# Designs tried in a protein design run: designed miniproteins, single chains, continued (2). Part 98

Each design is a single chain, and the fold is of that chain. pLDDT is the mean over its residues in the fold that is shown.

## One batch from the design tools (miniprotein)

Design m7631
Fold by ESMFold2-Fast:
Structure m7631 (fold): chain A 72 residues (1-72)
Amino acid sequence: MELVEKALELYSKGIYYYAQNDYDKAIELFKEAIELFEKAREEHKDDPALQRYIDRLIERVKKFLEEVEKKK
């Protein structure tokens, strides 16, 4: 679960920079968060419930990333 927690921390920091109109930093942090979520998903291949949870988080971050990239 450490990778999920770290990814959530990075996502929160990305939202902070987005609110400051620092889109480059927000994009960087969101991409890092997605990478950590994908690594967490790989580590928990035997837990379909946790994989579904992580997949929802990845989708959420990707949608926000798409929005931020449109403003750059």
Scores: mean pLDDT 83

Design m7632
Fold by ESMFold2-Fast:
Structure m7632 (fold): chain A 86 residues (1-86)
Amino acid sequence: MELIERARRLLEEGDLEGALRLLEEAYREAVEKGDLETLAEVERLAEEVLRAALEAGDREVARRALELSTRVGVEFLVAAVDKVTA
């Protein structure tokens, strides 16, 4: 999970936009692979980016982080439907 590790480092450095870009890439890769563990980590870090962006007053980064978090939630719902539908 190189993208997740880099995103975490950028978030720790205060580069919210850089962290968000890497999380968007990790999201795409995780969806293609059906990697729910990576999707859960993207969700967690997107929430941290959202909180940090709101505290900083960065409305555009906050909006993008919220959109990413929402997309991850949809993927978990789709995966849950697939598990109960034979």
Scores: mean pLDDT 80

Design m7633
Fold by ESMFold2-Fast:
Structure m7633 (fold): chain A 62 residues (1-62)
Amino acid sequence: SLWEEIGAILADLPEEKRAQALSIVAEGLDGMDLEEMKKKLIELGVSEEKAKKIVELVEQIR
């Protein structure tokens, strides 16, 4: 599932940051701009490569 794939990508993050990243992804699915979602994930500490993969997964679903 989308959430299992994203959870695996974010597994390296501390629990608190992982929860915040999943919240950002949920906002992305609800219509947040994909570039803004990527920026927020990177600011949270997600690598640019991982943030790009998450954005691509969200775009495929919406």
Scores: mean pLDDT 82

Design m7634
Fold by ESMFold2-Fast:
Structure m7634 (fold): chain A 70 residues (1-70)
Amino acid sequence: DPLLERGEKLLKEAQEYLKNGDFEKAIETAKEAIEVFDRAGARAVIDNDPEGLKRAQEGIKKAEEILKKA
């Protein structure tokens, strides 16, 4: 799934920015990850893909935790 892969890549980038103390980039990248995972989750619902939906929801939660820490 291109959206899940993109979301997971953005999530890793946001985590790296957070680790390096670049809070502004961590916040913006985490917000972008949430938007991408929202689209992935919507697609997973249409495709009857419960695993894809779960991965999208887990990605959103992790991105929200980055926003909390930044």
Scores: mean pLDDT 87

Design m7635
Fold by ESMFold2-Fast:
Structure m7635 (fold): chain A 79 residues (1-79)
Amino acid sequence: AKEKVDEYLEKARQALEAGDDETAVLNIGEAARLAVEHPDVQPYAVEKLREIAELAEKLGFTHVANTARIAARQVEKAA
């Protein structure tokens, strides 16, 4: 599970750096969904999703930043 969460979050980071907000949102959602299903990776996923939110905010993608913050809260509540 952790490897797949890392894969999605890496794709989200790459998408943000490329200016592809739609792909970033999709991969954030997939990472969060997978993390909710796997309690052992939830603390790790929450931390990484918050990092993605900060990156998105710095790059001016406020919508993506808000999506990542919501995703992090959903994963945290599942724990």
Scores: mean pLDDT 82

Design m7636
Fold by ESMFold2-Fast:
Structure m7636 (fold): chain A 71 residues (1-71)
Amino acid sequence: MEEQWEYLFEEIKKAETKLLELGFSEEEIREVAERIARKVLEKIREKGSLSKEEIREIVEEEVKKAIEKRK
């Protein structure tokens, strides 16, 4: 339980840093972080736990979507 939440927090933190470096606003970064958190929580409620790979996939997908919308 604890390990998956620590990993999620770390991955979100990395995503926030990357988006900030790319010129995203604090509000935009918050929206991305909220979407990541919601998707992870939903999957955990459904399955009871998530692998690090599943968490990474969700984080990477949302970051990618945010970057692509800015093109």
Scores: mean pLDDT 79

Design m7637
Fold by ESMFold2-Fast:
Structure m7637 (fold): chain A 70 residues (1-70)
Amino acid sequence: SAEFLARYEEALRLSSEETRRVAREVGRKLRSIGDGLDKGIAIARELRAQGASEEEAMEAMKKALEEGSP
């Protein structure tokens, strides 16, 4: 929620410089995999609809995320 994000940002402001740097790097990585996530979710839903296991769907999603990365 917006309240959670505001609280999280407040915590970052009180954190060490190193913690803030790590948080920025994580954010960058999350943005870079964002496009692959939608494709992975679609593949996982299709496999689950066909009766595949949760583990099989998760592995297909991971593969799609990795193949979507340049």
Scores: mean pLDDT 66

Design m7638
Fold by ESMFold2-Fast:
Structure m7638 (fold): chain A 59 residues (1-59)
Amino acid sequence: MREISEEEKKEGNEIIVETKAKELTDEGYKSVKELIENEDDEENRKILEELLKKYEELK
């Protein structure tokens, strides 16, 4: 792609999420779950859900 697209932005976010997921502890995992339940912003909720999925895949 020649310009910044939603795919390129998503790929960058996935790298950050994957890095954070690898460093997440059991307490951090529970905290993120609670944040998702309290998160009203759709975009933030999506990022938190991706973080949890990555954490579960790595563990």
Scores: mean pLDDT 67

Design m7639
Fold by ESMFold2-Fast:
Parts: C-alpha cells; structure tokens; sequence
Structure m7639 (fold): chain A 74 residues (1-74)
C-alpha cells in the first residue's frame, strides 16, 4: 500500500496543505489543523504511522469536497 519515507510523507503533507490553502472552499479551521499536523510532524512529535493517518484523513477531506488532490511524491 502506501510505502514512503518519512521525508516523502512530510513533502506530501506540505502539498496537501498547499492545495487546501489555494482553495477558498476550505474552512480556515481545516487549514489550521493541517498546518498543526505538519508543524508537529516536522518537530518529530508524530510517528510514521500517525503521519500516514493524517495524510489519509487530509486526502479524504479534499476528495469528499471535490478539491483536487496533489500527486504522491515520487
């Protein structure tokens, strides 16, 4: 399934945050939540599994609201 390095997971989370920030349909509260996840992950406060769970949640949110999901980093 989703097998990425921690560095690529952080890159993907940054892309999802950027996609959310670019779309005026995304509530400020959701953008703030994605930003908090990224900040915690960058500080090493989230495990690999927790980062993957946050990425799945962010992708699900964007798909549910018809917002284009950025591609997974190679």
Amino acid sequence: DLVLTREKLLEWLRRLLEAAQANPKVPDEVIAEFQEWLEKAERGELSYTEIKEKLVEAERFLRKHGIPVPPVPA
Scores: mean pLDDT 79

Design m7640
Fold by ESMFold2-Fast:
Structure m7640 (fold): chain A 60 residues (1-60)
Amino acid sequence: MSLEEQARRALEAAEAALASGDPVLLRAAIHDLEKLLPQIEDPELREEVERMIARLRAAL
């Protein structure tokens, strides 16, 4: 799986975590996205990941 595919799947998991409201899933999603963020070269994808991390943190 490419880095971009990993990031997109992590974003899908993050949306599911937001819908669930489960703090364990929210924290796991933040951790996974933060690990991927410095490796993402696509500026549009980076912006999407950064916005998702902010949304997940606001939900905690």
Scores: mean pLDDT 84

Design m7641
Fold by ESMFold2-Fast:
Structure m7641 (fold): chain A 92 residues (1-92)
Amino acid sequence: MSEELYEKIEKVAGELLREADELIEKAAEALKKGDYEKAIEYLEKAIELVEEAKKKVEESEALSEEEKKKVLEGLEKQIEALKKQKEYAEKL
């Protein structure tokens, strides 16, 4: 990833992505403790924040169409991974 692309992402969605990362860490800790209900809550909130970050990237005039495609593909994969982790927690 180029440094310029990273700076654009940070400006557009950096706060949302940082909050999502914190919730992902809290979800992992909750899973470790056997608090599956709390883990699911954290994962759901993290998914919402990444989806909001995705919308901010889509709406941004600071990114080129090629840059948007790369970032959106990455965010979509992250959402899919979080949804799988949530499904796993729901089955425990």
Scores: mean pLDDT 84

Design m7642
Fold by ESMFold2-Fast:
Structure m7642 (fold): chain A 75 residues (1-75)
Amino acid sequence: KIVEEYIKKANEAEKKGDYLSAGTYYFKAGQAYLLRGDVEKAVEYFEKAADYFRKSGHEDFAKQAEKLREQARAL
């Protein structure tokens, strides 16, 4: 439910060139997948979030997403 809404909003932001919002929604999707135990999807969406944060010029947010990706991968 909620995770599908985040992915939809991320895709809409991406198509508008709003990379910061796209990264934010992919990050929320990663967190939602992690909370339900879907580690593989969490890693995937944290990686997407990092990519879009980097495209938006927010290297600090990208590094945070990459750190959560590595923490999820270690599970």
Scores: mean pLDDT 86

Design m7643
Fold by ESMFold2-Fast:
Structure m7643 (fold): chain A 68 residues (1-68)
Amino acid sequence: MAIETLKKIKELMLEGLRAAGAPDEVIERVEKLFDEAIKALENGDREKARKYLQEAIDLVTAALAAAG
């Protein structure tokens, strides 16, 4: 189930960012991007969902690299 999987990934990524000491602004931005991806999937727009998910993952990767 793609939507449930994304919700679990969202929770894990947000928890990882909090554990790494990422700023609240970054955490909020990542959360918003995952929510937009989930919304796009609910509308059947896989391309839009992929775009938002990629943006969220790129931001998480950059934030974790900056924290380490």
Scores: mean pLDDT 82

Design m7644
Fold by ESMFold2-Fast:
Structure m7644 (fold): chain A 58 residues (1-58)
Amino acid sequence: SMAEIEARLEEIQREVTRLIAQGRVDEAIALVRERLAAETDPALRAELQRMLASIEAL
């Protein structure tokens, strides 16, 4: 469901934000890449790819 996708994205985004705030940018990138490798939902994959691009632009 959309709500489940949004909740999952929000949780990943919180984890990524915490890592970046701690200066652990490479670990944030690794986390998103790992999630992308395991994810089969195309909408969630698109959001994760957008998130990865945003982090890599830091």
Scores: mean pLDDT 84

Design m7646
Fold by ESMFold2-Fast:
Structure m7646 (fold): chain A 61 residues (1-61)
Amino acid sequence: MEEFQKLVEEFEKAIGAGDYERSYEALKKALELAQKYNLPEGVIKQLQVALDFVESRLPPP
């Protein structure tokens, strides 16, 4: 859980700074760990919603 908490903290710092690319990377890794450790469905769902939001804010290629 230490690694997961670190990723959530990085996400919070990145989103606060408006760094959506870094937020996306942190959320993607956090979601991967949440699924690996079978965290509650509510946690996984929250991460998926946040990831979707951040992804929609990234500039198009």
Scores: mean pLDDT 79

Design m7647
Fold by ESMFold2-Fast:
Parts: structure tokens; sequence; C-alpha cells
Structure m7647 (fold): chain A 87 residues (1-87)
């Protein structure tokens, strides 16, 4: 499942991701992002957030090691933030 979010500050992006995950009923995911600043903001919100390049492909690989967890990949582009969710 994929979503596109508007680009903003790391804190705005982290908040938008929190709202998206809450709307989808996703609890306690592992998050992979290509932005260290977004990872830090997500950790401040209580998420297990890691840095990986490319983020969505790394999230797909991470699912193999964590089959019982939802994995979220976040790629921060120039105009948009792309979110991939692996259940």
Amino acid sequence: MRFTLPRGSPEEVARAIKELLEKLGIKDPIIVTDSPAVAEALRALGYDARVGFPAIATAVLEKKDNPDKTIVGIEVGARTVDVGIVK
C-alpha cells in the first residue's frame, strides 16, 4: 500500500505520518526513512524509526526479518513524501 504526502519540515512530516498510521489502525510499526531528520522526529513521537537507502525497498527487506510487524518506508523527495506500508 502506497501514499503520497506533501513536503514540509521533518516535524510536520513526522506528524502527518503519525496521523496516517493512526487513521489506518497501525500500531507499533518499524519505520524506515531516507531522512535522518524525519527519523529523529518520528523517534521523538515514540516510533521505532531507522535510516535506510532506498527507504521503501529497505522496508520490504526488513519485513522478511520482522514478519509479525508492520513495516513503513518513507522516501522524502523534493516535492512529496512517498509512504510504503508492508503488512
Scores: mean pLDDT 79

Design m7648
Fold by ESMFold2-Fast:
Structure m7648 (fold): chain A 60 residues (1-60)
Amino acid sequence: SKTFVIKASNTQHAIALALRLLGEFPDATITLSGLELTVTLPDDPEAIAYVEKLQAESSS
């Protein structure tokens, strides 16, 4: 498993990201703390690549 932290710009963005990730990757574990999503993924390279891209976009 691999864990990522994604920073959302607002609460609606955080909720939308969490719902999208759960819809695309139901085996993901997502914890929302304020505007930070902690995402733990199984050994799924497609899910890992997707979340890495989202994390990179949130840092811009």
Scores: mean pLDDT 78

Design m7649
Fold by ESMFold2-Fast:
Structure m7649 (fold): chain A 120 residues (1-120)
Amino acid sequence: SAAEERALALLAEVDREFNELLGSDSEPDEAVLRRELANAARRYGLGPDAPAADLFTAGVVYALEVMIESGLTERLEVFLEAAYRVARREGLEGVVVPELVKFLREQGLEDLAERLESLV
């Protein structure tokens, strides 16, 4: 759908900015991002009529969950910065940030939640 393609484009921008912040010129893998977005939509109960902002938010939360479960906690702050930059650029920070803050608090990551919340 148009909403799915927009969410994928935004997730590709997050991945590009994340790689740039890590000092890498790696390009997003669209097939991987598409599979991850589909997994995120199922995980968070989003249907085919879900808005692009909701799909994008689910994709970001899913990526954070995978990083936490994989022990990549040192990369969380950099990924959150990339996600915030993309959300702000697109005028989506008012939708994305509250959901990320809620997720981070549920994971016990209060310091990251407070820093992200202070940016809104």
Scores: mean pLDDT 86

Design m7650
Fold by ESMFold2-Fast:
Structure m7650 (fold): chain A 74 residues (1-74)
Amino acid sequence: LPSVEEAVLRVVKHYADLPEEEQFEVVKMILRHLIKKYGFEKAKEIANRVIEKLTDPKLKEVMKRALDEVEKEL
C-alpha cells in the first residue's frame, strides 16, 4: 500500500484543476480527516511533507492556508 503521505499527495494533485475555493475546501476536509485518524501532530507532519513535494505554487499556498485554518479550529 502507498504511504499516507503519497496517498494524500495523489488526491491533492487529482483536484488541482478545481477552482481555488473548491480546492481549499477539499484540502480542509482531507486535513480534518487526517487529524481525526492520526491526531494533529502526525497530520501536520503529513501535510508539510505533501507541501514540500508539490510543484504547483498555487496548490502549495492552498495547502498552507488550509493547514492554518484547521489548526485554528483546534
Scores: mean pLDDT 81

Design m7651
Fold by ESMFold2-Fast:
Structure m7651 (fold): chain A 70 residues (1-70)
Amino acid sequence: MIDEEEIEKQKKLAEEYLKKYSTPELQELLKEAIEVTIEGLKALAEGKEKEAEELKKKYRELVEKIDALE
């Protein structure tokens, strides 16, 4: 089972780490990628496979943008 409290805890830890060591633009894209991943996991837990696939596409687009910044 996907626990919302555990997801929120992981999100906060990731946000703190990114804030310390990344450029603002890279941090924003990585934060969006984390949020899309969390939403995708929630969609899968609810059995919303189509919604999860759309979030997976959004994640791929964010990864391409991150690659372009490297």
Scores: mean pLDDT 73

Design m7652
Fold by ESMFold2-Fast:
Structure m7652 (fold): chain A 80 residues (1-80)
Amino acid sequence: MTEEQRESLIENLERHLLDLKDDPEMAKDALMQAVRTLEKRGVPKEEILKMMDELIERLKKKDEKMAKVAEEVKKEFEKE
């Protein structure tokens, strides 16, 4: 991915998760589905994990509960 594509994707994921902040299980499922889709499209696991780290840092500044949801998804994805 280009840096511009990466930034756009992280911004889109952040907005989507914040829109789902009243339903953390749906937010978790949506994010897990998004990262699995990236892996299926050939994005390296290391790159996806780095994107998730950036997403988590952005979420920590806006919604700590949603940051924890993203951290949980990252831990589950790392085990795969």
Scores: mean pLDDT 82

Design m7653
Fold by ESMFold2-Fast:
Structure m7653 (fold): chain A 95 residues (1-95)
Amino acid sequence: SELQADFERLLEAMELLNKGIKALKDGKYEEAVEYFRKALELDPGFVPARIGLAEAYLKLGKYEEALKIYKDLLSRFPNNKYVQELYKKAEEKLK
């Protein structure tokens, strides 16, 4: 069943998201990037993993990479105040 396979991929993506969030909290930013990237390979539309990846890039000083992700998120979700605030923080680092 495609629905069952899709559900299993979503659960695996959620587990990878949680591992990435834990890595961010532990200051393991490169490890966080790897977990969020793996989650996005399973579900390219997984917004929480995209946000996590951008936050990990900010922590690594990869401001241009973070800004590109936030710009894409803002094009899809222009009224999301959390994404707007993260974009502002990343943009301030480049100005």
Scores: mean pLDDT 85

Design m7654
Fold by ESMFold2-Fast:
Structure m7654 (fold): chain A 64 residues (1-64)
Amino acid sequence: MKVVLVYAGVTDEQAEEALEKAMEALGGDSGEIIRAPDVAAAQAAMKALREAHPDVLVAGLGPP
């Protein structure tokens, strides 16, 4: 099962670490990171991905 992590306001390294943890927690066998320009764009992308690809596990990461 594919895990997609959409992120904004953090480094690529932080996103890669978060994806690895999410894959372990959600039981994913493949993963992808998607950088968004801001938190609103990240939220929109997550919604679109969940609607278009219901078989994909979608997680988000943003600044606190």
Scores: mean pLDDT 79

Design m7655
Fold by ESMFold2-Fast:
Structure m7655 (fold): chain A 61 residues (1-61)
Amino acid sequence: SAKGKAIGEELGKEGIKLAKEKGKEAAEEYLQEKLTKEKLSDDEAQAASTEALKGLDEAVK
């Protein structure tokens, strides 16, 4: 959904920054915690998670 994607993009930017500073595992833990607290529907949570994790592998090269 558009809402899930927008939330994921915002969280993804913070996650990428954290991944570069503290590593991918710390970023993934941060994103999981934030997504859980947002109380999203299943489709919104999936869209947000997909978008937020997008580029983390690229960020930790």
Scores: mean pLDDT 72

Design m7656
Fold by ESMFold2-Fast:
Structure m7656 (fold): chain A 58 residues (1-58)
Amino acid sequence: SIAVVTKDFEASTSTEITLKKGDIVEVLKEVNDDWVKAKVVGLGIEGKVPKSVLKKLK
């Protein structure tokens, strides 16, 4: 599924990725109710991000 980042997020751990508002990500897997594993489209980096900063597009 494709999602857009609605709010800047800064990684606090090595398993998380930093995102900027307007970034496009592919959601790969749900980790739990609050977190997903996502991949930044165009950059190829992947890691955990909060679901709350994402808006699902497709």
Scores: mean pLDDT 81

Design m7657
Fold by ESMFold2-Fast:
Structure m7657 (fold): chain A 67 residues (1-67)
Amino acid sequence: AGAAAVVRAGRALEAGDLDAARAYAAEAEAAGQTAAAAVLRTMVDALEAGAARDDALAAADRFAAAA
């Protein structure tokens, strides 16, 4: 369950759906994926702050390597 929520949050981030990404990150944390949820929230916060798409993609690559 938690792993599926992490994947859905990542897809939402790629689609620019920050509300869905935040909701799925919260679901992942509730399922015990606390480290992955923290990374996903950081990425959502960066995108909401107006971070460049390229920076967001680089962050996603780092997340994938760490997970």
Scores: mean pLDDT 75

Design m7658
Fold by ESMFold2-Fast:
Structure m7658 (fold): chain A 71 residues (1-71)
Amino acid sequence: GAGDEQAKRNVEVALERLKQGDVVGALNGLKEALEVTKNPELKELIEKALERLRQGDVEGAEKDLEKALEI
């Protein structure tokens, strides 16, 4: 649905921001993605990425977000 497509766009932007070192921008984009998605798999991967970023695991978060874009 339109919300899941918007969530994927927010995930793509968050990935780009992480590659630029903008963790705060990525966190904000992922929170917005989480609010608009209704897909349970996409939601779970975004939540895992958010938890990894809170732990300082940027590489792990990027892997979870790349998986989210494959849904």
Scores: mean pLDDT 85

Design m7659
Fold by ESMFold2-Fast:
Structure m7659 (fold): chain A 58 residues (1-58)
Amino acid sequence: MKAAILASSGDLLDIAAEVDLRYAESTAKAMGVSVEEVRERAEELRRKSEELKKEAEA
């Protein structure tokens, strides 16, 4: 049960990172930040996703 939740959370973060990168300019404008900051955030989300997926592996 716990492993499945961690894996799902990791997948969600990875999808969120991909969406942020795909719409980086729109996201930056909406949030009032630079595109570079959106990219850094996306990298952090991917890194967190990998950590959660590692914890989920049996």
Scores: mean pLDDT 74

Design m7660
Fold by ESMFold2-Fast:
Structure m7660 (fold): chain A 58 residues (1-58)
Amino acid sequence: GRALAIDLVSHDLGVPRGILEEALRLSREEAIRLLQERGGLSKEQAEGAVDALETLSA
């Protein structure tokens, strides 16, 4: 579920779990912005992270 998805993406990308949890509460565009600004990801990495979180949280 959601917690496992956050743990996996956090480990793979080095983004703190709290930032990923916040991203999941936002719209897709806001989540991408947050991951770029606070997660240190590129736009492409942030888009991939959001897509992975949505897929793995299903």
Scores: mean pLDDT 81

Design m7661
Fold by ESMFold2-Fast:
Structure m7661 (fold): chain A 55 residues (1-55)
Amino acid sequence: SLDELLAAVRAMDPEALRRAVELIRTRELSPAEQRRLAAALGISVAELRAAQAGR
């Protein structure tokens, strides 16, 4: 689930970070979920969207 992924991302799990980027790339996340994920990663939503666009 997203909540489990966010908890793993906050723990700086590299596998969870990779999965989070993949979910953004495949557009599985809503804008609200993208904001929550960006906060957990300590980056901006613009940086998350740039990562999605760059891959």
Scores: mean pLDDT 69

Design m7662
Fold by ESMFold2-Fast:
Structure m7662 (fold): chain A 53 residues (1-53)
Amino acid sequence: SRFEDLVEKLIAGKGSVDDYVELAQLAVENGLEPVFTFGDADFLREQLAKYLA
């Protein structure tokens, strides 16, 4: 999914501010915490796991 693609891109350090904003918007839409930081790979993986549940 687009959410999964954005998470992987940001974990790889290849994301932009626009990618982060899109991920945050998708997280809110799916009832997830909209608090992400670049380089917080474990947090992003936990949010992805919640999205897939």
Scores: mean pLDDT 68

Design m7663
Fold by ESMFold2-Fast:
Structure m7663 (fold): chain A 60 residues (1-60)
Amino acid sequence: AADLQQQILDTAERLARQGDFEGALEVARDGAEASVRQGKLTPEQGQQVIDEAERIVRQA
């Protein structure tokens, strides 16, 4: 099965590469929060996704 965290981060990285830094962070935040709410990610895993997306945006 595909890693859900990686799928969210791949989408965020694609948006950041296009210069859509706000969209990249929104996708990561919304995706992580929805996945935590649905029990697919722990709150810790959701926060890790958001932190990694912020790192990707800062380095893009």
Scores: mean pLDDT 81

Design m7664
Fold by ESMFold2-Fast:
Structure m7664 (fold): chain A 67 residues (1-67)
Amino acid sequence: TEDEKRAGELAKEAGELLEKGEYEKAIEMAQRSIELAKNLSDEALKRAIIGEAEKIIEEAKRGLEEG
């Protein structure tokens, strides 16, 4: 679905921002991905997207503490 595609795209974009050191934007995009993913009926896909986004948020927060 469009929501499935968009949730995945937001998680990917958050990962790219994390690699660039844009930690605050990475957290924002990852949070948007989680909000959209929570509405997905596919439990496996939902879990995968939320898990990836939560990992990005954790890594970005550590980056902010280190910088």
Scores: mean pLDDT 83

Design m7665
Fold by ESMFold2-Fast:
Structure m7665 (fold): chain A 88 residues (1-88)
Amino acid sequence: SEVERLIKEGKELLKEIEELLKKIKEAIEKGDYEEAKKLLEEAEEKLRRLAELVNEALRLDPSNREAIFLGAEAAVYEMLLWELRKEL
């Protein structure tokens, strides 16, 4: 279904965001704040795309459990990225 495609793409974006979050923290630890800012901007862009996919999936199926959980995970990562932005 279309919803399954959106969820699959969203899960792939979530994994990419998780990898970027790790790289951002490593860059900050090394004092490479310019690289950290660049990676943070990339992660924020992927998070916006993830939110769009979740919103579309929930528009098509408001009770879809995977889409609801993906939205909750996206909200957690939004908070983490906002906290990292404050350190830069």
Scores: mean pLDDT 89

Design m7666
Fold by ESMFold2-Fast:
Structure m7666 (fold): chain A 55 residues (1-55)
Amino acid sequence: MKISKKEFYELIEEVNKLPGSLEEKAERLIEESEKKLGITFSKEHAINILKKYGK
């Protein structure tokens, strides 16, 4: 699948809707992004993304 800005933001939104800790959400975002979009990044980067978009 081609990397899509829309698909990435949809994943961020989905993960932010989940219950649980910020760390659990960050791990889920990394796993889903790698599986669906073929991208990977650090846990700290994932946490920062979720903080920025998940208020």
Scores: mean pLDDT 75

Design m7667
Fold by ESMFold2-Fast:
Structure m7667 (fold): chain A 66 residues (1-66)
Amino acid sequence: SREEMIEELRERLRKANAPRVPDDEGLEAALDTTDWDLDRAVALLAAGQGISPEALRRGEPQVWPA
């Protein structure tokens, strides 16, 4: 469901230690932008926050700018 995809996207960002996790509307907008492709939505939001795709794939936290 939509709610399940939004929560999965949020959880992936949390596991990557993203400094900002968008609200439900922001997460839904990212999913809509990527045609509900979860991997692309994660990459889109992560890239906007400095998370590398390689680090996401490995499950490693990224070093964040202050």
Scores: mean pLDDT 68

Design m7668
Fold by ESMFold2-Fast:
Structure m7668 (fold): chain A 51 residues (1-51)
Amino acid sequence: TVEEEMEREIEKLAEETREKSKGKSYIEQFVLLAENVDREVAIRLEAKAKM
């Protein structure tokens, strides 16, 4: 289905972007992104991203 094809494209882009953004603290960027979505959720994501 179209959804399966889109999932592959997104996964590929995410992987490339992940490699390019190497060097920075991934948890820091992850927390910042999560804070924009929901502050309470960001706290939980921060603990999870620490892994």
Scores: mean pLDDT 61

Design m7669
Fold by ESMFold2-Fast:
Order: C-alpha cells, then structure tokens, then sequence
Structure m7669 (fold): chain A 60 residues (1-60)
C-alpha cells in the first residue's frame, strides 16, 4: 500500500486536497485528522505518480 503524509495548516485545504486526490484516482483513501492528511492507495504506478505530484506541490 502506498501512503503520503501531508501537514495541512488549514482543514479546508486538507479537505480540498482530499477531494482532488479522489477525483484524480478514486482508489485513494484520505484520512484527515486536524492538521494531518494521510493519502493511501494501492501500490500502483498511477497511485505513486499522483502522490509524488501532490507531494511536490505541497513542498513548493
């Protein structure tokens, strides 16, 4: 299982990122707890590429 953990300072931003991830790949399962967002999904090339892109955007 692939997983990405992201700190989010704003819960609205966390929800928006969760919805975008699901919209891009419906197999993604978001878990939002306060200021932490964890995106999990099947260990596939599509999932890994999406998680890497989201990670790069947050790190920028």
Amino acid sequence: TAALSLPVANPVRGIALSLRAIGENATINPSLSGDQLVLTGPDTAETLALLAMLKAEVDA
Scores: mean pLDDT 75

